# Ledger of designs, part 93: designed miniproteins, single chains

Each design is a single chain, and the fold is of that chain. pLDDT is the mean over its residues in the fold that is shown.

## One batch from the design tools (miniprotein)

Design m3229
Fold by ESMFold2-Fast:
Structure m3229 (fold): chain A 117 residues (1-117)
Amino acid sequence: MAKEYAEKAIEYAQKAIRDGDPEFLIKAVEYAKKAFELAKKENDPESYRAAVDAIGAVLEALIAMRERGLPDEVFEKVIEILKDYPPLPSDADTPFELALRKLVAMANEAIDLEKKL
């Protein structure tokens, strides 16, 4: 269920913020991706809202990790998980900026898909 994966994404995002552990950020991104993919299959407003909430929590964790000075390699792992999602890499983007843009694009897609229901 999209909601169950969204709840796990939020839990791991909060752990990443508290502990500064990049492994929790990676898990949060993986669960948010699964929540979004399931929301598209379930195609209902509650599933899309759950996915948006999960992506929002991951965005907060991503920003917190950058503020802690975590290395580019952490954000490169996030990009690898999201490799099938737009936008494409740009020479102007840092790994953090590209990861941020991919997550924002996923959230916007979920919001737009809910509005079409």
Scores: mean pLDDT 86

Design m3230
Fold by ESMFold2-Fast:
Structure m3230 (fold): chain A 92 residues (1-92)
Amino acid sequence: DVEKAKALREQVEEMKSLPEHEKEKYAINILKALEPLLDSDDPEVQELVMETLREIAKLVKSPKVKEYLQQLLAKTKNPRIKAELERLLAEF
């Protein structure tokens, strides 16, 4: 799981170099891949997930990204990830 979380964080860095019209689709794909990691009890995975969510929310201020973050908030059982998603959604 740590290696998967690290790979997704690296994909966010790659997303920064994409044209604006491609960032939304790429961001949604990263968010979908994060779903299995949302309820990890590994603190390293939790931190990497939160870093990935923060960077996506910062870089891609789109209605579709906001909607997907709301879906992740509804699905997560991890209180730390839930608090981070609630905070990020308040900034949209």
Scores: mean pLDDT 81

Design m3231
Fold by ESMFold2-Fast:
Structure m3231 (fold): chain A 80 residues (1-80)
Amino acid sequence: LTPEDLKKANEAYRHYQLALEYARKGKLDEAMEHLKKSIEYLGQILSKEDLEILGNSLLSQVYSLAGDTELSREYAKKAI
């Protein structure tokens, strides 16, 4: 893992943490903006296959925290 890849992974993690924080507060639009940034950083270091699986898993978790159980289930199914 290069220092540049590690920086991108750290940025992805930071944005994901913000997405979870906003989702818990019911601020879904802000949560999705940060999740999008997290996935964009991950897309620079992961394969398309790994990104699709992980991205759908992260979307499922954000929707679950925001109380959208139907979308959470839909994205969880796409992660497998």
Scores: mean pLDDT 85

Design m3232
Fold by ESMFold2-Fast:
Structure m3232 (fold): chain A 60 residues (1-60)
Amino acid sequence: MKGIAKAIRDYKGKSKEELDLKKGEIVEILEVVDDTHLLVKNKEGKEGLVPKEVLELLEE
């Protein structure tokens, strides 16, 4: 994996490309998409975009 991050708050995806997160959820960082979004994968194997501002980077 490229990195691990933790959701610092609940997040609801605003589009089909975005992933829903719960506060405290751990996700795998797959790719840095732009200056505001990461492509992540949750423990269920779902992939989606998440705003960087809702994640705390744990490992790179």
Scores: mean pLDDT 79

Design m3233
Fold by ESMFold2-Fast:
Structure m3233 (fold): chain A 67 residues (1-67)
Amino acid sequence: PVGKRVAVRGSRGETLVLVGVRETDPLTGEEEFVARTVEQHPDVGLSTDDVRRLVDRALESAREAER
């Protein structure tokens, strides 16, 4: 299953949208939650802190969808 899309905007208008998804490791066959980029504008990234918080939020949303 997939979580809801989560978005963050930087102070300069940078936008990043992530979604938490369940993905199968091709080597082990185990499923893990990973954060995938759905949209990024501009192509240059946000601050490390903004990205880290958004990744955590995307993963949390995906886990919540499994409950």
Scores: mean pLDDT 68

Design m3234
Fold by ESMFold2-Fast:
Structure m3234 (fold): chain A 108 residues (1-108)
Amino acid sequence: ELEERIERQLKTLEELEKKVELGEKGKEIKRALEENDEEKIKEIQLRLDSALSLARMVEWLRKKSGDEEGAFETLLTLLSTELGVKKEDLRKVFSSFEEALEVIEALA
């Protein structure tokens, strides 16, 4: 279970690194996962679970309001905060709400 989660998270971060440079937070997440630092991984997992919960709320609000642009910008803000990447750089990687949500799901 935990090993499968770590493998998925690492693959997700490695794919992102091919398109954009990770900030200090993203690099810290990657190092903790690579080094199997259980205590640090536990803290990171709680933060990523919280980000996913917020992303699910944004998904629900998007469906109710039809605000596709606002929903997409909010997911980019979540990814920017968790990875330390500038939103402008994330806009070069993601073209849709669905793409950004998929990455948040894969990181959780």
Scores: mean pLDDT 85

Design m3235
Fold by ESMFold2-Fast:
Structure m3235 (fold): chain A 79 residues (1-79)
Amino acid sequence: NVLPVLSPTEALALARWLLANREELEAYLKTLSPEEVKRRVDNVKAFLEAVKARYPDNAELNALLDEIIAWYEEVVAEK
């Protein structure tokens, strides 16, 4: 899948959607192998880190992205 270039508004909307659907996404990830979870999480983390790097002065966006990255790292650590 192509990683899109997101505007700050689009990135905030994506971050809020991920947090709102956290439980369902976590449940889905737990059905996958540990290797597949790590691969998918690493790809998502790389994308979110790129968004953070693009908008370093957007404190609200960076705080939400940090929360999502921490949540993904927790999912990998528990698997």
Scores: mean pLDDT 78

Design m3236
Fold by ESMFold2-Fast:
Structure m3236 (fold): chain A 64 residues (1-64)
Amino acid sequence: GSVQTKVFEVPKNGRTKAQYTALLKQHFPEAVISAFEETPNGKFQVAVTNYVSNFAKVEQFLLA
C-alpha cells in the first residue's frame, strides 16, 4: 500500500516526547516517527510515516 509522511501539532496532555513515541509505537508499530520537537506554544510537532489508510486512526489518536 501507499505510504506517506504527515506532520502533526499535538497537545502534550501531560506526556513527554518519549511517552508519546512509546504510545505511537505501541498503537502503530509499523509507523516511523521523526522530527519530534517542542513548539514555542507548548505543544509537540511530530512527523509520522505510515500507510495512507492508517492516518485516520493516527489523527484520531494524536488529536483526540
Scores: mean pLDDT 81

Design m3237
Fold by ESMFold2-Fast:
Structure m3237 (fold): chain A 120 residues (1-120)
Amino acid sequence: SKKEAIELLIRAEETTSFAILQLSLAVRSEDPEETAKLARRAAELIEEAIRLAEEAYKLAPHPDVEEAIRLLREARRLAEEAAEAAAEGNLEEAKRLLREAIELAGEAVDKLRRAIEELR
């Protein structure tokens, strides 16, 4: 139902916002191990947000949900690459990738919010 799709999209948006918080903490960290841990946690949260958004899309397809899923997949990839760069001690590269992940995840939040409004 549309109501179930909206509930899933709200959960996807909240989960993505929590991932953005983890990514932001990772950008602020000067510790490679902490940066890698936070980036990996963010990637796991983004993966959960993708699952929720995909489930919502099956119930009520919307172009903004499709675009949000695409943005979230790219953000997850960047967060995983940032975790690897941080684990190798390359904080500059990790922070560059984390900032890109934050931008894409933020765009995904905007798309999810738009879809929620239009499906109501």
Scores: mean pLDDT 93

Design m3238
Fold by ESMFold2-Fast:
Structure m3238 (fold): chain A 86 residues (1-86)
Amino acid sequence: GEPIVLEGTLAEVLLKLADLGVISVEEAIGMILRAIGAGLDGEDAEKVAKEILEELQKRRPSIVDIELTVVDPTDPLKVHVKVTIR
């Protein structure tokens, strides 16, 4: 099958992954809440987004590639995310 590419903010991509059945909606919401909490605690946005997505990739081998672009270094949810699924 052709690879599926998902792009958007961290929250948008996590919700798109849930819509595709790669993760549950509950898992997506949990990761979004984790990102919000880490941002409020002053953690680096790129580091937080990367840790969430790398942990997810280890549990979901269908996620074959992850690219991150930082828009706001204080807000992990605003990190631009591109993931490839096979």
Scores: mean pLDDT 86

Design m3239
Fold by ESMFold2-Fast:
Structure m3239 (fold): chain A 79 residues (1-79)
Amino acid sequence: LEEELRRLAEELVSPRLLEEAKRAAVGAATIFSSGAFSAAQAADLLRRDLLEVAETEEERRQAEKFAEGARELLSRAQA
């Protein structure tokens, strides 16, 4: 999960957002794996973390795409 989310971040976000996206991915994977958050809740946390640091419309679009991809990946792990 964690490595899959990090690879997804590398594919979808710019170098400027990449470190924050990787940190958000670790946080989302951790809280999801703990059972505290659903896939949707963990993906929402990741979205909020990235939107806080996004400066352009393109970066906001990247944050949304990454969050949606993360939600799908976490949902498949939950099933």
Scores: mean pLDDT 81

Design m3240
Fold by ESMFold2-Fast:
Structure m3240 (fold): chain A 82 residues (1-82)
Amino acid sequence: DEELKELAKAGSELVDLILQASPELQQEMFLQFQQGKPLTPEQIERLIEELKLDPEQEKELRELVEKADKLVEIREKKRKER
């Protein structure tokens, strides 16, 4: 499925950006992923601040987060359908 591959790639790119952040923020964000929870707005804002992202990079990050959240939603929907 081409759409699922695109969403998975966005998730990988999001992880790459998280790996550029402080170890503390990395641990908090990866813990959210392990618990199947979306990243909080506070964590996203901290990532933007730590990476010193410009407005274009911030837009790209927010789009990656939306795609990653959609992938999680699709996976959860499949689990609930029997």
Scores: mean pLDDT 77

Design m3241
Fold by ESMFold2-Fast:
Structure m3241 (fold): chain A 94 residues (1-94)
Amino acid sequence: MSFAEQVRTLIERILEEVKDIKSDEEALNKIVELTHNDVALTAAVYAVYRGEASLDEAVRALQNYILGLVQLPRVLKNPTKEDLLAAFEKLLNA
C-alpha cells in the first residue's frame, strides 16, 4: 500500500470517529487526541472536517509536509481554528 493510501485511510478513520460530534470544539479536541498532537495531521483532518478541503487535498498537503517542503511546529499548544486552517493552506500550497 502506498504512503498516499495509508494517509488517506488514517484521515478517513479519524473523520469517522468525529463525524457525530456536534461541537466544533469537542471535534477539534478529539482530532488532536487521535493525531497525538501532530500539527500537520491535525490541520489536514480539521480542514476536511470543516469542508474547507477535499480528502485528496489533505493527502497532498501531508505529502508536501513529509517531503520537507513546509516547516511547522511539531506540537500544538492551544490551536485556534484560524491557526490550523492557515497551517493547512501553507501545506497544500508548498
Scores: mean pLDDT 80

Design m3242
Fold by ESMFold2-Fast:
Structure m3242 (fold): chain A 70 residues (1-70)
Amino acid sequence: SLLDRARELFDQVIDAINNGDLDTAVRLLEELFRVISQMDPTNPEVRTLYNMALHMIQRIQQETGRVVQV
């Protein structure tokens, strides 16, 4: 399902950040938002993933100055 794909992508973003691979983290985060945009925004799990992804974007942009396409 798209939700399972989004969860897997979220886990991969966390792993990339933990490994210091910001290029991979940004790419995976952009893919995560692409998947989330295709899901039902009234689903609480979708809203939680969206909010968590937004917080990760904000942190990356504030700490590194990198741009993430949403």
Scores: mean pLDDT 82

Design m3243
Fold by ESMFold2-Fast:
Structure m3243 (fold): chain A 81 residues (1-81)
Amino acid sequence: SEELKRAEEVEEAFRARLPESMLPLAEEYRELLLKQSKEQIRRSMLAAEAGLRIKPDMSPELLAEAYGAARAAVEVLREEE
């Protein structure tokens, strides 16, 4: 689906920017989001996508949150295939 492709592109873009040391924090955010509704996961992913375009100087913590959100969205969308 187009929504899945977009989520995967956001995930890849943040992974390229994310320090390896922040991967555990990103995983925590992913797990927390997966406990929320699909609508909240979608909103978090859209916020992350917007952040990619308008916030060139994101903190490592913000990058971890954004990557976690994109990963949660990808997981939910893949389960719907």
Scores: mean pLDDT 79

Design m3244
Fold by ESMFold2-Fast:
Structure m3244 (fold): chain A 81 residues (1-81)
Amino acid sequence: SIDEAIEAARRRIEEARERVRELEKKLGKDHPLVKTMRKSLELAEELLRRGEETGNMRDVILAEASVGAVEIALIVEKKSE
């Protein structure tokens, strides 16, 4: 259901936000990667909010794509160590 998709997306955003906060401690708040990830998370939150307000699954899917980009970037960064 859309409610389950919204709850799952919200948990992914929260987990990604925590991981970005830990990365910020290592790289600094002004690092380009940190800034890009933060912007993608802000977009994901806005899209998820729209999906909640309108019941539109498209906005939920786009929120999932936005947080997914952050998750991929975190994996790539970790693999580069």
Scores: mean pLDDT 86

Design m3245
Fold by ESMFold2-Fast:
Structure m3245 (fold): chain A 77 residues (1-77)
Amino acid sequence: SHIDKAKDLLKGYGYPSRLREAIDELQKAADELGDKAKEGRKYIDQAQQALDNNEPSTKIRELLQQAIKELEKAKKS
């Protein structure tokens, strides 16, 4: 799944290229979930903004981990 691909991309170093790819995968997961993904999309958008502003990789990673949790919760419901 796109969520699993994002989880794999977040393993190891938080290089910008890996973080961008994780964001892309989570956006695809959110698109599949539609309206159920509203909370996940907020964290994805915050992570994209943080990445574009050259914020620390730790902050971006934390936002993406929150996005993953919200998308998994939406998928379960």
Scores: mean pLDDT 83

Design m3246
Fold by ESMFold2-Fast:
Structure m3246 (fold): chain A 99 residues (1-99)
Amino acid sequence: MEQVRADARRIIDQAEADIAGLKSKVKTAEKLVEEGKYREAIRLSANISTAAGILKAALTWAGEVVPEERERVDRYIAGLDEVIKEMDKVSKKAEEKLK
């Protein structure tokens, strides 16, 4: 139990930095669309969405293990949902340009 809680707290404590990194990559993906690099934008969008999904699953588990951190976890999950939503928009816009 103690090791499991330590692992969960580590995930929660690193989440702010991990989400900031993903948001930086979101800006890169948007810039690729602006520059007409649609294939590169689609690939980066898929990678960001996958990473955000993995972190969201890990945070969901961590919030169950450390319920006292639930408010912080829910806020991070909301931020990841926004990242996934923005990547869906980038992917759809880039795919439309390739048709």
Scores: mean pLDDT 88

Design m3247
Fold by ESMFold2-Fast:
Parts: structure tokens; sequence; C-alpha cells
Structure m3247 (fold): chain A 70 residues (1-70)
């Protein structure tokens, strides 16, 4: 299902974040943002969309911190 596919995206984003590279986190951020926007049009997926939003926010914060540290 679409929800299962989104769950897989979240798992892949976690793996990318563990690389600790700004590039890995940027890719994860973009993937989560794309999936989140896709789910925002489905009321039945509200809970999943909120969870993805939380993950996206975490990724974005980590990416921005790494960019500042170079």
Amino acid sequence: SAEESVEQVIKEADKLAETGTPEGQEVAKNALDFARKSLERQPESKELAERMGEKYKEMKEKYEKLKKEQ
C-alpha cells in the first residue's frame, strides 16, 4: 500500500541520517518531504503524515546543523 511505501521511505531516511553526511541528510529530507506532501491529500493518512512531518523536521535540523559546522 501507499502507507507501507511511506513507511519504507522513513526507514531509508533513518539509514541516510546515520551516515552523518550533509548530502545523506539532504536526500532523506527531500524524500520525506515528497512523501509527506503526497499524503497530505489523504485524510485517512493523517497520522502517518504527522509522523513523517516529525521525521522531516528532525532531518532538516540535523542537516542545517551539519552545514553550519561544515
Scores: mean pLDDT 69

Design m3248
Fold by ESMFold2-Fast:
Structure m3248 (fold): chain A 72 residues (1-72)
Amino acid sequence: AKNDFEKMLDYALRGDDEKLIELAKQLAKTNPVSAKIAARLAVALGHDETAERIAELFPEVKPVVEEAKAKR
């Protein structure tokens, strides 16, 4: 879990949106919370379009994106 978080953070910091989305898809197969974590990281770093793309793939992430944007 923590090592996967570090990978998501690295991709988000580099602005590698496609790799962040790909990793979120892969990790969500075994842990659905991974998509919510990826979306929160994207919003925190200003990658709102990436967070919205994750929410399109995982509808349960939509309220997480809205809350993260409101707290930013």
Scores: mean pLDDT 78

Design m3249
Fold by ESMFold2-Fast:
Structure m3249 (fold): chain A 60 residues (1-60)
Amino acid sequence: KKLVAETVEFDSVEEAVAKAQALADKYGLSDGARANLVAQLADLARRGETRVTVLVPVAA
């Protein structure tokens, strides 16, 4: 399994969710990994973050 570092920028929770969905599509994430990534970016956006680097778990 590989971890890929992705830096994403967003100005709203809705944009953070959309970018998380796009990353999940890009890397072919499972439903569980997609849900976790969406929840993580949405939580960071709700906390006032506008730019974050996340480690995306790419399945082998």
Scores: mean pLDDT 80

Design m3250
Fold by ESMFold2-Fast:
Structure m3250 (fold): chain A 73 residues (1-73)
Amino acid sequence: MKEELEKIFDEVDKDGNGTLSGEELGRALRKVAEKYGLPLSDIARLYELAMKDGSGTVTKEEFLKAVEELLKP
């Protein structure tokens, strides 16, 4: 799971700086939803929570943690 999520993050991170901007984050979350069968409503919620710190970017660690929480049974 984490290895595949890391691959998605790295593929979307065009800058290679270890962070995703809002547009990049949205793309990465859509790829995760398609792969793991998540509803679009969960993507929107995760995006809102990830951007709540006001930085406008999400680190790889934050991305992995947020997706892991969504996939938790």
Scores: mean pLDDT 73

Design m3251
Fold by ESMFold2-Fast:
Structure m3251 (fold): chain A 73 residues (1-73)
Amino acid sequence: MRKEIEERVKRALERAEEAAKTGLDGVLSVKGEPELDEEEREKEIERIVKAIEGGVGPGLDAARELAEEERRR
């Protein structure tokens, strides 16, 4: 049954990465800041994903809630 947990974690991280990418774009758009170059975007997404990996359950939920909140601004 460990593989089931591993697959859930993998899918959660994939969703978190996509959410982080979309959330970052939304935040930049709302704040009127210039778009980050690809290298800067990659670093920000990597930082968010690593934070989520460190606490996948609570971290994923918190990151998703923050991304949703920023998107609604």
Scores: mean pLDDT 60

Design m3252
Fold by ESMFold2-Fast:
Structure m3252 (fold): chain A 83 residues (1-83)
Amino acid sequence: AADLVRALAPDAVAVRPLEQVTPQGQTLRAVVAALADGTLLALITAGPTVTYTDPVTGQTYTLAPGAAYRIDPAAQTVTQVAV
């Protein structure tokens, strides 16, 4: 997972695993890379399809296992990345 994220973002300044338990008791796992341009690359590795709502913008994103997403906090965008 981390190796795949490094292959997608070889210039990443940090790569780390993330594990979160949903309110239903299901575990979501991801690997997140911080890119030099201030964006984030997230690869969802396991868990259910989950909905994330940005508390500041109110925008809703669907995170699916096996999908990669590029997050731009400055532009407030989430874009699915081809793997």
Scores: mean pLDDT 68

Design m3253
Fold by ESMFold2-Fast:
Structure m3253 (fold): chain A 94 residues (1-94)
Amino acid sequence: SVEEKIAEIEKLSLEQAKGRLIQLWMEFNDLLRNWKPKSDEEEAELQKLADEAFKVIRDYQAKLDAGTLTLEDAKEAVKRLVEILERMKEIQKK
């Protein structure tokens, strides 16, 4: 479940959280590459979720580049990407 995945994230070190974010970002790109929307409404919902994922990565990268990234920031980014990816997978299966 999403709740179980979130609980596991709370145990991550900063290095592990950074690694998990890279893995999730690769999974996100794979989902986008292989996605064929079945309707304009599905495409619009996918675009909104993709925009949210890009915002998460942009804000994460800005903090990383500024040297201000905390463990909590990294965990929050991982958590948000997990939630976005799970929602994307649910839509794709319909």
Scores: mean pLDDT 85

Design m3254
Fold by ESMFold2-Fast:
Structure m3254 (fold): chain A 66 residues (1-66)
Amino acid sequence: SLRDQQLQQARDLLRSVAARMQREGLSRSAIARRLRAVAAQIGAATGLPASVLDAMVEAVMAEAEA
């Protein structure tokens, strides 16, 4: 479905941003702040709930630190 596609694209984008910032040596707090800003922009563009996007940011942050 379009929603499932939007959810997967949001996850992939957040993972890509986190990986790039981690490679650049940015701090965990800087990465988290940027991912929250990107998630807010995704929410505004797609209408995805903030709670879902916040959960994605937390999951991506856990993955990026592993």
Scores: mean pLDDT 85

Design m3255
Fold by ESMFold2-Fast:
Structure m3255 (fold): chain A 68 residues (1-68)
Amino acid sequence: EEVEKALEIGKAGGEFDREKQEYDRLKSEYDAAKAAGTYTPELEQRYNDEKAEFEREKKRLDELVAES
């Protein structure tokens, strides 16, 4: 029971870590492009999509931890 829960949390944490890395990278790219005046609507859309996925994975992890 507790072992299965810990494994699920570990998996969700791994998914969150990957998503956070992608979000952090894209955020850095987006912020740099904004500062340089080179950002595009395409980059803004990619950033918004990635932010939404990051938020989704964070909520999933938070819910699993809260249920423990």
Scores: mean pLDDT 78

Design m3256
Fold by ESMFold2-Fast:
Structure m3256 (fold): chain A 73 residues (1-73)
Amino acid sequence: TEKAKELLLKIAEEMKKSEDGLTVSEAAKKLGVSMKEVKEAVETLKKAGIVDKDATVGEAIAQVYLKELEKEK
């Protein structure tokens, strides 16, 4: 669960650093991670109830990032 959350947070940070509109796939490639690993992380967090079961990959990443900002204040 924590490893999956850390992966999605790293994807979110790479997307935020890019003002050029980096996609999830491009952010994953930049981090040396496959889209299969990203999708598995999303599924892990859906099963754990951390992200909505109906969330897209992008929505799941946004939900994880927003939730961590609330904790890290």
Scores: mean pLDDT 77

Design m3257
Fold by ESMFold2-Fast:
Structure m3257 (fold): chain A 61 residues (1-61)
Amino acid sequence: AADAASLAETQRLALVEKGRIEAQKNADKLAKETGISKEERDKLVEDGVAAFQAQADAAAA
């Protein structure tokens, strides 16, 4: 059903969003502890989100 497909997509996006929040928290904690730059911290978040995106896409296949 179309609703089921839309729900699956919504769940995938929600999983990626949870991963983004998690990566953001981890990067913030690491930045506070290690003193890395904001740019390096943002890069870690971006890389983490990309990894979660790839994981979610693989799971959806």
Scores: mean pLDDT 75

Design m3258
Fold by ESMFold2-Fast:
Structure m3258 (fold): chain A 90 residues (1-90)
Amino acid sequence: SEIIDALTAAEAEARKPFPSVEAMKAAVEAGLDKIVALAKQLHPEYAAQIESLAEGIRNAMAASKTVEEAQRNAVTAFRALKAIVEKWLA
């Protein structure tokens, strides 16, 4: 599944070392944009729910003050979103 592959890639990207919270937030945003675009294209029945969950992740990232906090929040969020999407596609 392209969306599951994108979620796996986004989690892997979030685990990489980042020089700043800003760089980390930019990488997370790029991953979320791709996931939302794939949802609209391939799974329009779940697109609104995925957009809502993505907004929650953006808000959590905005509240993060350190790279370690942002990374923990991003990895946890992408992992949770992947588990939800896997259940929907089963």
Scores: mean pLDDT 85

Design m3259
Fold by ESMFold2-Fast:
Structure m3259 (fold): chain A 65 residues (1-65)
Amino acid sequence: SMEAIEAAAEELVRRYGLPREVAREIAEAVQKGDEKRAVALGLAAGRPEAVSVAREVIERVEKEK
């Protein structure tokens, strides 16, 4: 959902100081199940751990509805 993508992007900006556009792209890739793209974006940003964090936030938000 867009709400889950926005929540994950905000968390990545807060934790890692990633540019909002990059954080949103990682969150969108995770939400769509495009793991290859998500990993590539995380590596390019110097924060491979961001993929796992985005996944946790998306799962949490989507299970609340």
Scores: mean pLDDT 84

Design m3260
Fold by ESMFold2-Fast:
Structure m3260 (fold): chain A 62 residues (1-62)
Amino acid sequence: SEAQLEEEAKLLVEGLKADFELAKRIVEERLEDSDESVRNRTRLILEQARKLDPVLTEELLK
């Protein structure tokens, strides 16, 4: 659901602020997951994260 994606994005942004390198590694692992649904969900979470904190999310994706 949209509300679940927004909550996941908030948790991601807070995780990036608390431990950037760990959160980045987890996101990169999920984007490379063998399960297409995991990869697609991660991309949707990243789109919501861009709306919450575009600068931090751009830094993540470098």
Scores: mean pLDDT 85

Design m3261
Fold by ESMFold2-Fast:
Structure m3261 (fold): chain A 100 residues (1-100)
Amino acid sequence: SQQLENTILGLGFNKEEYQILTAALEGDLSVVPKLVELLNTGDLEKQTGILYLLIQSGNLELLRAVLERLDPSKTREALEKVISLITDEEIRKLAEELIK
């Protein structure tokens, strides 16, 4: 969507990062390792924005796959900022366990 594109551009993503994120949001789970690397190496703003978009996508399989591979030592602050937005009880509990 146009709103999604504008949001991603506002986070300062380059073309490759944009393509990874949009592929994941469109349901391509094969890019999850690249998306996790982007999250683990990103700044707080990019981490928070990506996690927000993953939650808003409603793709619970994608969100779970990312959370299971995420380095909590590098992403804890971003997770704490978005955890209340996770509506699925099982996935929210998974995220809560990562940040404790």
Scores: mean pLDDT 84

Design m3262
Fold by ESMFold2-Fast:
Structure m3262 (fold): chain A 71 residues (1-71)
Amino acid sequence: ALEEIEKKIEEVEKKLEEVRGKDLKLEMSYGVKLVAAAVALTYYKKHKNPKEALEFLKELLKKIEEAEKKE
């Protein structure tokens, strides 16, 4: 569960690096997703529950995707 959060962070970091300086909109999108992952890690630190932290991350990512479609 914690490994899945870390893997998601690595995946987002890799995608951010690929678009850095090439597409500002995608760079901002991946940057916000990286912040969401950091919030999920803070949740894990407080609650010591990696499965709940992963679920929290999934919900945050879903809300980010919905907000991006609305704006």
Scores: mean pLDDT 75

Design m3263
Fold by ESMFold2-Fast:
Structure m3263 (fold): chain A 74 residues (1-74)
Amino acid sequence: SMQAELDAAIREAMARMQLSVLRLALKKAVEEGDSKKLQEIARKAEELARELRDEFPELAREFEELAEEARKAA
């Protein structure tokens, strides 16, 4: 239905906003050498990737890539 499509679009937009926020947090944590924060970012990104995998698999992959980058930098 049109309502279900709108609800899905809102969920995708919210997830993309979360991805942008985590990308900025990752950049800052790398610049500061904050290993603990990098590990927290990786864990959060992994959780979001798991939640989004079935509905938005491409977006889940972006979170997985972010988590891997954070773990390598930690």
Scores: mean pLDDT 88

Design m3264
Fold by ESMFold2-Fast:
Structure m3264 (fold): chain A 59 residues (1-59)
Amino acid sequence: GPEAERAGRRGEDAARAGRALRVPEAEKLGQQGAILGFEHGDAEAAERMADEAGRLLGG
């Protein structure tokens, strides 16, 4: 649904930022968020992964 897709996009954005900033943990968490949101439709889990990646990237 729309919430899961939005959370997946947040995960994808965090993965890109993690790669660009060379924070492998954030890239991996962002990728997990994208998979959870886009492939599993799990907005809550995707948001948790994106938020964790965001924290590692400096908020």
Scores: mean pLDDT 87

